# Designed miniproteins, single chains, continued (2), part 34

Each design is a single chain, and the fold is of that chain. pLDDT is the mean over its residues in the fold that is shown.

## One batch from the design tools (miniprotein)

Design m5160
Fold by ESMFold2-Fast:
Structure m5160 (fold): chain A 87 residues (1-87)
Amino acid sequence: MKEELRKLIEELYEDYEALMRAALTPESLALRAQAEARMAEGLSERARRAAEEARELAEELGLSEEQKELLAREAALITEGRELAAA
């Protein structure tokens, strides 16, 4: 159970590290800003699903509501960023 959360965090961390290393370009910084703006307007369907999956996993592990929402937010942000980068 905690092993599944560790895998999710490692995957999110790897995606975040890749984004951070790419973030030295103006295009990467603009993409991140667009992802944050999109989240402020509402979540995409894919980002919403990623957040729901993160919440389900955190709930299975008995994590606090604060930790559950933090994982959901990170999953949604990374998903939005990847969608914008892929477009």
Scores: mean pLDDT 65

Design m5161
Fold by ESMFold2-Fast:
Formats: structure tokens, sequence, C-alpha cells
Structure m5161 (fold): chain A 70 residues (1-70)
């Protein structure tokens, strides 16, 4: 949970700096850590961030995995 949130925070900082590649990298790491921890809220937030950054396919996969955990 905390690890996933830390990655999401790093992704947000990267977005603020205009570094979309780093933001995508950390958002993906956040989603992976969140899914492993059963943190569907952070996983979904990471997917929304990925979608806003243009990685729609990865975002859809994460959202599907979140639904499977419900």
Amino acid sequence: MKEAEDYLNQAQIAMENGDNETAIKYAKKSAEAALKAGDTVTAYSSAVMLESLGDTETAKKIKKQVEEQK
C-alpha cells in the first residue's frame, strides 16, 4: 500500500515537471504494487493517470484487474 502510494506520488511529481515518460514509469509501478497489496483504490488512480498520459491500453488492463478483485 505505502509503496504503491510512494510510486504514485513520484508519478505526480514527474507530471509537474513535464516528464511524461517518468510519470508513466512510476504510474505503472504504482499500479503493480497496489494490485499486489489488494489496494484497488491506488491501482485505479494509477490507471486513470496512465490513461491521461496516453497509455490507454495499460490503463484498461489495470482497471480490468481491479474489477476482478471486487
Scores: mean pLDDT 81

Design m5162
Fold by ESMFold2-Fast:
Structure m5162 (fold): chain A 73 residues (1-73)
Amino acid sequence: SSQIDKMYQEITEESAIPGEDAPPDLEELLRLASENAKKVAQERLKTSDPETQKIIQEALQRILQTAEQQMKE
């Protein structure tokens, strides 16, 4: 779980939208961040071993689930 948490943080940090480019609408911001996270994860998957690929996929799933929850509430 700690490896997934670290990957979650790394992908989230790398896919962060700069404040100057951030839309004021939270839902739009979360949508763009989610798309960036998918791209970052896909890039990492191309060069990763199978164990790391599983960690990346689980981290990405949690990022997308968190964004979905925040947009819904």
Scores: mean pLDDT 79

Design m5163
Fold by ESMFold2-Fast:
Structure m5163 (fold): chain A 84 residues (1-84)
Amino acid sequence: MTKMTLTFTLPRPPGLSVEDATKLGEEAAKELSQIPGVSSASVTVTDDSVTLTVTVEAEDDKSFQEAIDQVSVKITELAERLAS
């Protein structure tokens, strides 16, 4: 079994409120929690950043890589939503 905690810190763009950034981050954390192999996902929002903490657990390296790939897609989607 492979277990790893990953932290992704994204900038909060000027003009997006902490409240709106928190909503986007919470939606992303919920979606991350639904990915097979993700055991936990949480978000922390500050004045300048949105930080996602994701724990991935898998029995084999292939399943672990598949979970990491799906997490990366969701983080990229969140980054695009924050930038738009």
Scores: mean pLDDT 81

Design m5164
Fold by ESMFold2-Fast:
Structure m5164 (fold): chain A 70 residues (1-70)
Amino acid sequence: SEVDRARRELARLQEEMNRRVLELQERIHEAEAAGDEEARARTVAELDRFLERETERIRELERRIRELER
């Protein structure tokens, strides 16, 4: 069904988001361990921008799922 398809897409986006977040968090930890404040700040900013973009995509998909369930 269309609802099932949308739910699978949401699950996939969440998995991709979680993977990327872990990668960026690892890079932040590496920069902190190296004392590289600039690299840490850059990676934190990249994570923040990534989360903003993906959160918007997830919100739109969740709204669509809610509409399809009614």
Scores: mean pLDDT 86

Design m5165
Fold by ESMFold2-Fast:
Structure m5165 (fold): chain A 55 residues (1-55)
Amino acid sequence: SLRIEGVLVTAPTEEEARAALEARLAELGAVSAHIFDPVELPDGRWQVGALAVVR
C-alpha cells in the first residue's frame, strides 16, 4: 500500500533546511516526493516542506 505523508522542517539556513528535509525523507523511506519552495520566516529561520509517497 502507498500513503502520502506531509513533511515540514525548519532550520537556521536554507541549506540546513534542505539537508534536514532530505534526511527526513530518507528516514521515512519515501519512494517519491513533491518538494515545495523554501520559505524564509520572519525570525530568519528557513522552512521547507514536501508531500512524500511512502510504502
Scores: mean pLDDT 87

Design m5166
Fold by ESMFold2-Fast:
Structure m5166 (fold): chain A 80 residues (1-80)
Amino acid sequence: DIDERADRLVENFRSLIKQLEANPSVPKKVIELLKEILKALEAKDFEKALEYLERLQKENPEFRFSDSLVEEIRELAREA
């Protein structure tokens, strides 16, 4: 179910943001973009979430992101 997958993804993103906010080496701009992705996921606007994710990766090319989370967002955007 797309809704169940989205809710799980939202919880994973909240946990990720909380962990990254505790790390002083993570740029505030990265946290800001992650929060925008979270808002889009909570609204089930998967295309907008993907746009923010692509912007985050473009502006922060060295930022390591979970391949599974990226793939989940892309699949939800494709299926929605």
Scores: mean pLDDT 78

Design m5167
Fold by ESMFold2-Fast:
Structure m5167 (fold): chain A 63 residues (1-63)
Amino acid sequence: DFDKLFDLHLKYVDALRQGKEKEAYKYKAEIYEIRADNLLSQGKVDEAEKYRKKAEEYRKKAE
């Protein structure tokens, strides 16, 4: 969903601009998770795993 990714990107940039680092990382993790799901649906398992790992990393930084 392009609209969802676009909205998350704007929220990520806005959070960074406001110095809300943890909030920004939550949005970035969600973007990576959506990207991983899209790659998995295309059969790109290895690439999907890399993006899921990135999503987990940013989710931990957001905690």
Scores: mean pLDDT 83

Design m5168
Fold by ESMFold2-Fast:
Structure m5168 (fold): chain A 70 residues (1-70)
Amino acid sequence: DALAAALVARARAIYEADPDDPAARREALVVSARGELLALARANNEKLSDAELEELARATVEPRVAADLA
């Protein structure tokens, strides 16, 4: 929960720093997705490594970013 909260706070800070920058927006979405995935894993008593969280977050964000650019 503390880690998920920290990831969400980081995403918000990145978003507020430069909300019109597509790279900053993508990073904010990845960080937010990592927080959501971590919370979901904990709720289901699953252990995900940082590498697995990063890959899942990236896989989740990339289709959404592609859709936004279309």
Scores: mean pLDDT 66

Design m5169
Fold by ESMFold2-Fast:
Structure m5169 (fold): chain A 67 residues (1-67)
Amino acid sequence: MSNEEKLEELKRLVDEVKSAKNVQEATDILNRAIELQKELDPEYQEEGQKLVDEIERIAMELAIKQT
């Protein structure tokens, strides 16, 4: 998987987390996003981190709603 393909997958994960039904589902998506971001070359890490931050925000909002 190339850096471009990993960024495309991260964008798909943003869409997936928006439709997450519970905290566990959102957390699983976030964990996949974090692992993908770690595999990015340094030049792509800033863009990858922005996508991970968006996923984390949505996941955290869902977690707060459940607590």
Scores: mean pLDDT 82

Design m5170
Fold by ESMFold2-Fast:
Structure m5170 (fold): chain A 71 residues (1-71)
Amino acid sequence: MTPGQQLAIESAEHVKRYFLGRFSSPEAQQLVDEYYQQIVEEAKTVKSEDEALDVFDRLTRQLAEDLAQVA
């Protein structure tokens, strides 16, 4: 794993812990779990550290939008 991939995954772990602490609904927990799995999967396929961080930014924004719909 590259340093960029590791940073993206570690950052996603922090985001996951934060949102799971704030939202207790099964729907919100499912969205957070799907987000984390998607980060891990996509981070493994990127070829540069910049690409890994772009994956993190894109998926984190998507999670925020999805969570806004489920409270």
Scores: mean pLDDT 79

Design m5171
Fold by ESMFold2-Fast:
Formats: sequence, structure tokens, C-alpha cells
Structure m5171 (fold): chain A 80 residues (1-80)
Amino acid sequence: KDEELLKEIREELSKYLSEEDVEELIKKLKEIIEKHRDDPVLAIREIASEIAAFGDEKGLPQAKRDELIQKIVAYWRKAV
């Protein structure tokens, strides 16, 4: 399940970020998933926060950050 979720996230992120940045963010998201495996609600919130913070660091436009967060949350809800 984690692999399938991360695959969908990676595909979506690749539309907006370089391959190197995608792998860095995927690594962080994987750590969040593992940390909150028994609490999907906390995992979703921390994933959203991490994407927002990562977007700030990499200079992603606010609109693209928001769209990514919504898509990643949707992928997570389907996987959980």
C-alpha cells in the first residue's frame, strides 16, 4: 500500500518538481507515513504541512502547493 501511494504521489510531484526534489520529498513523506502508520488523520495533516514547508523552501507558487496538498490528501484517503 505504501509503495502504491508513493508511486501516485511521485507521478503527481513530477509535474511540478525536479526528479531530485521529488525523491527528497518522497523520502520525507515515507518517514511521515511510517511515523503515523496507526493514525491516518495525523499522517494526512503532517503530509500537508510537509508539502507546504517543502514548497516554501523550493519556491513553489502558492496555488501549486495548494493543488499538490489536495491531490496528495486524496491519494492518501484512497490508500487508507
Scores: mean pLDDT 73

Design m5172
Fold by ESMFold2-Fast:
Parts: sequence; structure tokens; C-alpha cells
Structure m5172 (fold): chain A 76 residues (1-76)
Amino acid sequence: DLEERLAELLKHFSHREVPALLLALEEITGKPVPLPAQEVPPELAQMAAIDLYEQTFGERPDAAELTARARELLAA
């Protein structure tokens, strides 16, 4: 379920990386991630990103790939 999937993702990156995670997921999936405002609550952002990934691939996110892409977006 989403709770287990979210818990696994959180083992590999902090909530401070969530905005970059959303951008990484948008790049990976090719689908826009709905951001209701410039400042998105971390919990809402994480849930939206996971839902979008599951809708696109039909399975829970690969935490290692998401972490790598998110941190690459945060770098430079």
C-alpha cells in the first residue's frame, strides 16, 4: 500500500528533497506533477509523486533511482 511504499522511499532521502523528487518523477514519467502552490506540503508532495509513479508504471517507485535523480536536480 502507499504507506509502506512511502516509508521505503523515506529511508533513502529526506523530506527536504521532496520538491526535487517531484521534478525527477515528472522527468522520468513524462507526466506533469500537480503542484497546487509554489510551497507544497511535503506529505502531499510525496503522496502525489508516488501516485503518479504507480499510475505510470503499475508498481511502487524504485527508491534508488528516484533518490539519484532527485539529488542530481538539487546539485548545481
Scores: mean pLDDT 54

Design m5173
Fold by ESMFold2-Fast:
Structure m5173 (fold): chain A 90 residues (1-90)
Amino acid sequence: SGIDDLEVLEALALLVVGMVNAIAFNNQRDPRLAPHVDALVEALRNKDFDAARQHAEAIAEHVKELSGDEELAEETLRILQNIIDEAEKL
């Protein structure tokens, strides 16, 4: 197979952020979110899990600001942290 487990986890992180944007029904790409998503994927690729966790926290804070939904922000952070924890085990 041409895709390894880390690439799958990177894709899952991108999917989670995409789903959050869709659920918020804002149809607007906030320019503050995109750099943290890109940086999260790069940190996962480089196995910089401390940086990945910092960007996950920044994404969750931005989700809270954009949506006003604290539960959505907390769930986003939880899922992203779980993805990072699984990447660290590889």
Scores: mean pLDDT 73

Design m5174
Fold by ESMFold2-Fast:
Structure m5174 (fold): chain A 92 residues (1-92)
Amino acid sequence: SKAEAEALAAEMEALIAQVDALVRQYLATTDPAQRAAILAQIDALLDRLVDIEARLQALMPDDKELRQRIVMLGARLGLLQMQRWVLKKELA
């Protein structure tokens, strides 16, 4: 339903904001144990975001504005996944 798709899109936006905050926290700390803990939290949130994106794609809402919102959220998720890859590579 449109209401279900809107609720999932809002949840995805909120989780993306949480990942953005954790990335800023990661960059602000020099403690290796704290960095590892933050990265684990980022991993868990990104996995949850992938699940939400799959559910949104399955719903395939016919509302044009909602579809555009979902496409933009998918693009933002892709950028966050690339950023996580960079952070993991620098930590190694």
Scores: mean pLDDT 86

Design m5175
Fold by ESMFold2-Fast:
Structure m5175 (fold): chain A 107 residues (1-107)
Amino acid sequence: RDETLALLQQALDLLQQARDLARQGGSLGDIADLVRQARELLGEAARRIAGAQPALDLTQRALDLLREARDRGVSPEEAARIRKEVAELLDEAAQIVQASIQGVQNL
């Protein structure tokens, strides 16, 4: 219980930091570093609770977009579009993690 809750809380903090950085026009590399860390924690949490899997899937989609952008290079306009899409995915993932935290606390 306590370990699962700690994983979810840490993942939530990282997802929120990455989302806010994306909304503020932060570097795609810095956003990717935060998203990668959140994905690792959500991967562990999903092994413990099935409800974390949708948040992991959304976080992986965000990371895939960021990695593709890094590998091919992007214009400033394309980088802005990627930040917007990533922020939307991370916001959705954060909402799912918040619900999972409440579910674990109510057990």
Scores: mean pLDDT 87

Design m5176
Fold by ESMFold2-Fast:
Structure m5176 (fold): chain A 55 residues (1-55)
Amino acid sequence: GGVEAGAAGARAAALAGADAQTAGKSGYNMGIEAPGGTPESADKGAVRGLLEAGA
């Protein structure tokens, strides 16, 4: 879903050295593009991924 895709995207980008803002945008975009993705789930996923990466 959108939360899982957003979290994976944001976490991966942050761990690859992207800043929090760039990683958050990457996670949001992955979340919204996921099957069943909504803006709300994509945003929640991006935030979760950033927190998991320590951002």
Scores: mean pLDDT 81

Design m5177
Fold by ESMFold2-Fast:
Structure m5177 (fold): chain A 86 residues (1-86)
Amino acid sequence: MSPEEQAEEERVRLALAGYSGLDDDGTLDLTEFRALLRRHFGQEPSDAELEAMLAEADRNGDGTLDLDELLALMRRRGLRPLPLVK
């Protein structure tokens, strides 16, 4: 795994850890996923785009995203966390 890929995975883990503290099962629903994308990735997808991304990532069919599904989606879509603001 490249250093860039490892850094991206770690940042996604840190972002997800913040939301997992709010969700007892450690998964992201559609609302939490939207908030994650806006706050940590600077993305504002449309409802249709967000639902399409969730459907692609949700291998379990339970309507939620775990960490592995989120990381796979980020790699597939080329999404990256926001640069550190000084």
Scores: mean pLDDT 64

Design m5178
Fold by ESMFold2-Fast:
Structure m5178 (fold): chain A 89 residues (1-89)
Amino acid sequence: AVKSLTIEAPASAADPVVATVENSEKNETIHLHLVDVDTGKLLASGSATYNETGVLRVAVPGRASVTIRAEVSLPGQPVVEEKTITATV
């Protein structure tokens, strides 16, 4: 089960977007994805097992503004938690 999900906007266009997820369930793996909302493109993916923290970092795409969504899903299930930020260059 998802214990926490955070997404942090970059301080500048040169800094990455950082998403962090923590899993609280002993026999469960959660999947973390970073998605470009405007294009639907998957930017990064990762996973976290029990009591682990999954961290993904992506460079801001070279556009005037971009909205990035962090999505969490359980294996074989739809997205269960999400957060978005908008970054500008």
Scores: mean pLDDT 71

Design m5179
Fold by ESMFold2-Fast:
Structure m5179 (fold): chain A 68 residues (1-68)
Amino acid sequence: SQVEQLREELNQRIALARQQPETWEDILTKALRELVERRNASDPETADELGLLLGEVVREIEELLASR
């Protein structure tokens, strides 16, 4: 599904950010902005699914920030 693909892409971005501490903020910020834009431009059904994915990714980013 689209949500599964986006989650995998975001998981890869998070892994990349962990390997590149000097650029992690740019990597994650861009990925997050893209996801938010897709959600806001989507129909209600897709927006609902993307909202759940966004929540999960935000939690993972918060954990990374808390470790910094």
Scores: mean pLDDT 74

Design m5180
Fold by ESMFold2-Fast:
Structure m5180 (fold): chain A 62 residues (1-62)
Amino acid sequence: AVDAIQEAVGEAAAKAKTREEFIKLARERLKELHKKGIVNIDLELLEEETEEALAKAGELAG
């Protein structure tokens, strides 16, 4: 589960060229993992925490 989440965030970071694209890709990937049953975490809570962290990181980078 944790490894899958790290891979999803890492893949989004590799593909994204902007802060907003990074957040979007990370969200979509995490949603796919939840849909496949790979993660058993509350996706809404995970998305909110991840989106907030990524937005904060994006503000520092941009």
Scores: mean pLDDT 64

Design m5181
Fold by ESMFold2-Fast:
Structure m5181 (fold): chain A 60 residues (1-60)
Amino acid sequence: SEKLEKVEKVVLEVIKYIEEGDYDKAIQVLEDFAEEEEDEDIKKSAESQIELLKKEKEEE
């Protein structure tokens, strides 16, 4: 599925930035993805991940 391929690319990019300690870029990638995503369930999942990454950034 083209939709699953797009989600996979976003997930890999987010993981890369998290591994580099660049939470700001990881959050930005998810925010850009969520703004372009029309699927409500996927968008909500992305928004939940953004909130978790923001919390992790504050705990460093």
Scores: mean pLDDT 80

Design m5182
Fold by ESMFold2-Fast:
Structure m5182 (fold): chain A 78 residues (1-78)
Amino acid sequence: MITQYVESEDNFALDPDPNNTTTYVLSPEEFREREKKESEFTGEPEATVVDTDVPQLVTRVYDENNNLISETVEPIEE
């Protein structure tokens, strides 16, 4: 079936609500402790991480059902 309804305007109107992306900063020590505790709790090996003394920028992306679909960790450099 064909529809001529345009919903792009409604999607554009959602600009002030970044509900699908959460960004936060972890210190190097907090990041390492988090990964260690996760490994100890689940029995799974630690995630691959860059060994650095700079703070880590963590970005989490959620789908429309509020399920975590992606987590990206990047070092912050001045």
Scores: mean pLDDT 55

Design m5183
Fold by ESMFold2-Fast:
Structure m5183 (fold): chain A 75 residues (1-75)
Amino acid sequence: MDEAIELLKRVKTLREQAIKNGASEEVLKKLDEAERLVRQAILAYLNGNTDEAFRYLEQAKKKLEEAEKILKEDL
């Protein structure tokens, strides 16, 4: 659960940086996907589906890494 909250804060920070730096719509789209996956992980945790929550968190981390890579290449 705490990891999901940290990922949401990371998504928010990266989105603010991306918007301020004029990053592409592709970066924003990947950040939106990461945020959605984290929200699904939180819902899975609340429903007691720990294995499902873990899978969503791993997918969210992957999307964040993709967004960070593109943002680094654009800057």
Scores: mean pLDDT 80

Design m5184
Fold by ESMFold2-Fast:
Structure m5184 (fold): chain A 100 residues (1-100)
Amino acid sequence: PVREFHVFVRDSRLDLEEALAKARSFDEVLALIPEDLSIARIFSESELPLAADADVAIVDGRLVDKFQELFPDYRLVTSFEDEARPLVDEGIELIVRGVS
Protein backbone atom coordinates (compact mmCIF):
# COMPACT_ATOMS: atom_id res chain seq x y z
CA PRO A 1 0.00 0.00 0.00
CA VAL A 2 3.07 2.33 0.14
CA ARG A 3 3.48 4.66 -2.86
CA GLU A 4 6.22 7.01 -4.02
CA PHE A 5 5.28 10.70 -4.01
CA HIS A 6 7.10 13.71 -5.44
CA VAL A 7 6.50 17.25 -4.21
CA PHE A 8 6.75 20.10 -6.70
CA VAL A 9 6.47 23.83 -6.03
CA ARG A 10 6.03 26.77 -8.40
CA ASP A 11 9.23 28.67 -9.17
CA SER A 12 7.68 31.61 -7.26
CA ARG A 13 7.39 29.36 -4.14
CA LEU A 14 11.02 28.20 -3.90
CA ASP A 15 11.17 29.67 -0.38
CA LEU A 16 9.36 26.43 0.62
CA GLU A 17 12.09 24.23 -0.93
CA GLU A 18 14.44 24.14 2.09
CA ALA A 19 11.64 23.30 4.56
CA LEU A 20 9.98 20.67 2.32
CA ALA A 21 13.29 18.97 1.38
CA LYS A 22 13.44 17.46 4.90
CA ALA A 23 9.88 16.07 4.80
CA ARG A 24 9.60 12.26 4.64
CA SER A 25 5.83 11.69 4.89
CA PHE A 26 2.54 13.05 3.60
CA ASP A 27 1.67 14.47 7.03
CA GLU A 28 5.03 16.28 7.30
CA VAL A 29 4.61 17.86 3.85
CA LEU A 30 1.08 19.09 4.61
CA ALA A 31 2.15 20.53 7.99
CA LEU A 32 4.93 22.58 6.32
CA ILE A 33 2.78 24.19 3.59
CA PRO A 34 1.25 27.57 4.60
CA GLU A 35 -2.55 27.53 4.85
CA ASP A 36 -2.96 30.32 2.27
CA LEU A 37 -1.31 28.22 -0.45
CA SER A 38 -3.22 25.87 -2.74
CA ILE A 39 -2.19 22.21 -2.89
CA ALA A 40 -3.01 19.91 -5.80
CA ARG A 41 -3.07 16.15 -5.27
CA ILE A 42 -2.11 14.37 -8.50
CA PHE A 43 -2.75 10.66 -7.95
CA SER A 44 -4.39 9.99 -11.34
CA GLU A 45 -4.12 11.39 -14.88
CA SER A 46 -7.55 13.06 -14.51
CA GLU A 47 -6.14 15.16 -11.65
CA LEU A 48 -3.23 16.62 -13.70
CA PRO A 49 -5.20 19.80 -14.63
CA LEU A 50 -5.54 20.66 -10.90
CA ALA A 51 -1.86 21.72 -10.92
CA ALA A 52 -2.61 24.66 -13.25
CA ASP A 53 -4.10 26.72 -10.38
CA ALA A 54 -2.01 25.31 -7.51
CA ASP A 55 1.08 26.57 -5.66
CA VAL A 56 2.21 23.07 -4.59
CA ALA A 57 1.65 19.71 -6.27
CA ILE A 58 2.02 16.29 -4.65
CA VAL A 59 2.43 13.86 -7.53
CA ASP A 60 2.28 10.05 -7.61
CA GLY A 61 5.61 8.68 -8.92
CA ARG A 62 3.84 7.00 -11.85
CA LEU A 63 2.70 10.42 -13.16
CA VAL A 64 5.91 12.46 -12.67
CA ASP A 65 7.04 12.35 -16.32
CA LYS A 66 3.63 13.50 -17.60
CA PHE A 67 3.42 16.16 -14.90
CA GLN A 68 6.85 17.63 -15.76
CA GLU A 69 5.96 17.68 -19.47
CA LEU A 70 2.73 19.63 -18.81
CA PHE A 71 4.03 21.94 -16.04
CA PRO A 72 7.71 22.80 -16.66
CA ASP A 73 7.58 25.80 -14.26
CA TYR A 74 7.13 23.45 -11.29
CA ARG A 75 10.33 22.36 -9.52
CA LEU A 76 10.91 19.11 -7.62
CA VAL A 77 11.75 19.78 -3.96
CA THR A 78 11.39 16.37 -2.26
CA SER A 79 10.38 12.73 -2.71
CA PHE A 80 9.20 10.17 -0.19
CA GLU A 81 7.38 6.86 0.19
CA ASP A 82 4.20 6.79 2.27
CA GLU A 83 0.69 5.40 2.33
CA ALA A 84 -1.66 7.36 0.07
CA ARG A 85 -3.43 9.16 2.88
CA PRO A 86 -6.98 10.15 1.91
CA LEU A 87 -7.28 13.89 2.44
CA VAL A 88 -10.73 15.23 3.25
CA ASP A 89 -11.56 17.75 0.54
CA GLU A 90 -14.67 19.75 -0.33
CA GLY A 91 -13.88 19.92 -4.04
CA ILE A 92 -11.15 19.66 -6.65
CA GLU A 93 -8.44 21.48 -4.65
CA LEU A 94 -7.13 20.11 -1.35
CA ILE A 95 -6.22 22.77 1.17
CA VAL A 96 -5.21 20.88 4.29
CA ARG A 97 -3.81 22.96 7.12
CA GLY A 98 -2.28 19.89 8.80
CA VAL A 99 -1.32 21.93 11.89
CA SER A 100 -3.40 20.02 14.43
Scores: mean pLDDT 71

Design m5185
Fold by ESMFold2-Fast:
Structure m5185 (fold): chain A 78 residues (1-78)
Amino acid sequence: DADVVIPPPPASTDPVASEEEAIAKAKSMVPTVEGGTATITGVEVRRIGDKIEVTVTVALTRGDGSVDTLEVVVVNPL
């Protein structure tokens, strides 16, 4: 049993000038699906001190019509 969960893949460390740049960067990290499509269904932005955290919720639709939900979290310094 694990009491602590490991966060998703490493966040970008590149600084951003605005939340719009942080959102664009997080969206660029959405994976490409072979034989399917990736649709962004939600974006949440949080500022924590000198950092900005962007959470992108993605619906991955496969060729058979099945849908998987993926959450991409990216933290950038300001």
Scores: mean pLDDT 71

Design m5186
Fold by ESMFold2-Fast:
Order: C-alpha cells, then sequence, then structure tokens
Structure m5186 (fold): chain A 61 residues (1-61)
C-alpha cells in the first residue's frame, strides 16, 4: 500500500465514518513507521468506529 492510497482511505474514513482527525493522524503516523497493509488499517478503523471490518470495507468502497 502506498502513502497516497493510505491518505485516500483515511480521508474517506473521516468523511463517511466520522473518525476524529487525531485518530486518522495516529493511524497514518503508525503506518508510515511500521509499514502497515490495507487489512491492518481497516482493522484500526473498525476498532475506532465499533463496526465490523466488512462494514468498514463496504463504507469506503
Amino acid sequence: MTLEDLEEVLERARRVLGIPEEQAEKILANSKALGADVETVLLSIANITGISVEEVRRALA
């Protein structure tokens, strides 16, 4: 996953799912430091929002 792909996913998550900017920035920083895949990012969003990974994936499509 590229940094551009990650930024687009997090921008959609903020817009569609209403995740806080602080949480989106934290996911971005951790992904840059650790090299996260798409599945790990979706799991982080699911944990923040309290919905399933499947619902996150559907909402961001």
Scores: mean pLDDT 77

Design m5187
Fold by ESMFold2-Fast:
Structure m5187 (fold): chain A 58 residues (1-58)
Amino acid sequence: MYIEELKKEAKTPEDQAHIKSLESVAKVAKVGHSKEDLKEGLKKLGEESFKEMEELKK
């Protein structure tokens, strides 16, 4: 899967943070770890994550 392939190449803390973000997107959006599933998850979460951040700023 795409996330697992990224983990094999990740050597920097920045790469690890990016991978954790993608795992969080997959978990919250309830999508798989493939590149296509992650794209759908990011699109779905774009509006939901923005609303959650706005509520946290209250």
Scores: mean pLDDT 68

Design m5188
Fold by ESMFold2-Fast:
Structure m5188 (fold): chain A 53 residues (1-53)
Amino acid sequence: SIMDFTKQSFRQMADFIDRLLAAEQAGDEARRQQVLAEFDAWYKASQAQLKAM
């Protein structure tokens, strides 16, 4: 359902934020860029799925 999709999306966003903060605290720019790339791919896929509903 859209509500379950929304809940999972918020949980996934929280995970990306936690990973991004961890990379920034470690000074790991390569990891930071990797997390951002994964977020961008996930965001585009999620937007496409939502628009198909």
Scores: mean pLDDT 82

Design m5189
Fold by ESMFold2-Fast:
Structure m5189 (fold): chain A 106 residues (1-106)
Amino acid sequence: MPFIKLSEEQKKKLEEAVKVVRDSLTEGSKIMAKEGLIDEASGLSGSDLFGVSLKVIAELEGIDKAIEELRSSAEKYRELARKGEIPEKAAQIMVDGLKKAIEILE
C-alpha cells in the first residue's frame, strides 16, 4: 500500500493496547510515587500522555512504528531498573504491560 491506513480491526486493537499500557504505567507510577521518585499527579498525567502519544504515532506513522515505541520503552524501563533508578517491581509491571500491548498489536 502506498499510504498507511488503519483498518477497523487495527483501530480496535490500538484502543485495547492503549488501555493496557495506561493501566500498567499507572500501576508502576503508583509504586514510584510511594517511594518518592515522582509526584502522584505527574505519574497519572505521564501514563495518559503516553497513551495519547501511542495513538498519534499509530495514526501518523502506522502500527509498526507504535510497536517500535513500545519495544523501546520496555527496554528503557528494564535498563532503569538494572541501574537501580526505579524499583524492579514497578519496572516489571510496566514492561509486562508494554509486552502485552505489543502482542495485541501484532
Scores: mean pLDDT 80

Design m5190
Fold by ESMFold2-Fast:
Structure m5190 (fold): chain A 104 residues (1-104)
Amino acid sequence: SELDKEIELLKEVEKLLQDALTRIRNASYEEAKEIVRELAKKLQELLDKYKPKNPGVRRVLETIIAELERLANDPSATVEQIRDALENALSVVKTLIKKLEEKK
């Protein structure tokens, strides 16, 4: 179903966010910026591949991608700000997965 595909997309996004948080824990500043840049690219590729019909799902992912791209391109962004943005994104995605699973 479309709902199952959207939940699958969000679970793949959750895994990528969790992997990025794990990598950032021991990353240098330059490595953290590259991790976030690569993550934003991967999330955009998933959004383009799955093309979720749910406007709420699409908007949440577009917002996360835009924030990660902003942080990757902002020379004043700290590793702490990057970590906090990833933790917030992960929380939002987990909440959205739970809400969609309740509609099954």
Scores: mean pLDDT 89

Design m5191
Fold by ESMFold2-Fast:
Structure m5191 (fold): chain A 113 residues (1-113)
Amino acid sequence: EEVRRLAERLVELARDVLTKGKEGAQKLIDFLVEVAKENPELLVPILLEAYRLDPLTFLRGLIHAFRYATEEQLRIVAEALAKVDPALARSVLLYFKNLTFNEKLDKVLEELK
């Protein structure tokens, strides 16, 4: 139940990214960083449930938000994902790298080797 509530919040934040631009992007990134730091075990379940609830809004919002993410924010999220499944973390980050063209993802991907 908690996973679903956090996933619904993540979808709302993704929608805000699409309507509010950089301000919405920062709030979404801050949410992911907070989850990655405090409850890393919930990060993958939340991401998967958010994708299930509204795949297009979630992916578009996340892609846009990751364009504004700092290298440190991307590293924190990537390390939390890698603790669950390093191969999945690398696959997800490669997917977003190709869609966002954010070169900071190259450095984070190298650190996951």
Scores: mean pLDDT 76

Design m5192
Fold by ESMFold2-Fast:
Structure m5192 (fold): chain A 108 residues (1-108)
Amino acid sequence: IRELVEEAKEKLERAIELAREAKRLDPESQELYEEAIRELEEAKRLLEEGLRGDPVANLEKAIDKAQEARGLLGRVGALSPESQELYRRAAEEADRAARLLEEAREAV
C-alpha cells in the first residue's frame, strides 16, 4: 500500500509538471490547464492527509480527482504540436496514478 501510494504521488507530481509546461506553451487553454493542475494538487494533498484521516475515503477521493484531471487534460483537444504532446503525457501520468491508487484501495 505505502509503496503504491508513494509511486502514485510521483506520477501526480510528474503530471503537474507536464501540465504547467503545457500551460506555458498554450495560453488560450490556461483556465482548463489550471483546473487540471488544481485537481492533481488536491489528489496529492489527499494522499498526504491519508496518514491522519480515513485512508480508504482519502484514496477514493484521490482516485476521483486524478480521473477528473485526466478528463480535463483530454478535453483540451488539438492544440499546437508542442503543447499537445505535453498534455497527452500529463493525462497518461494522471491515469497511471489513478490505477496505482485503485490497486492500493483493493489492498486495504
Scores: mean pLDDT 72

Design m5193
Fold by ESMFold2-Fast:
Structure m5193 (fold): chain A 99 residues (1-99)
Amino acid sequence: MKEKAVELIKEAETLIEKAREYLENGDFDKAIDYLVEALKKAIEAGRLARNDPEVRELADKTIKKVYDAIAELKKRLTPEQAAELSKKVDEVINEILEK
């Protein structure tokens, strides 16, 4: 499923760019939504690429980019908002890994 994994990585990268634009504009709700969707696509790409080391490495780098963007966003959120974002991230990871 190499082609599908590469497509999902490209989609995730586009969503990360959109999330950064929203973060810079102070639109935290949209930034959260886009980063959560980017994480879903990046993790799914990693699963599809499990037998392709090159594409798996690209997926892992994209996942790291999402986590870096989440960390940047969390610095600008209240503790309660940061906890809600962390809960949403955990829900995404659990849903995808359970499939």
Scores: mean pLDDT 80

Design m5194
Fold by ESMFold2-Fast:
Structure m5194 (fold): chain A 85 residues (1-85)
Amino acid sequence: SELEEIARLAIEYVRELAKKGEMSEEGAEKAVEAIRKAAEQSKTLEEFKEKLSELLEEEAKKGMSTEDAQAAGLGVIRGIEEVLS
């Protein structure tokens, strides 16, 4: 599905940031898990964005940085541009 492809591209982006040292490896794996769960629990792009925001807020309460959360969001935007263009 388009959501699964967007999630896959977002995950690749987040993992590339971790490889470059621009994101913590732990933060990247938490972002990857949030992206996967949001995609699995959503039928539309709107629901996916809402669910991802909820999951990232939960991770922020557990110590995820604002920068790591923003990286996850940027990965999703890039995935949307790639899949829907």
Scores: mean pLDDT 81

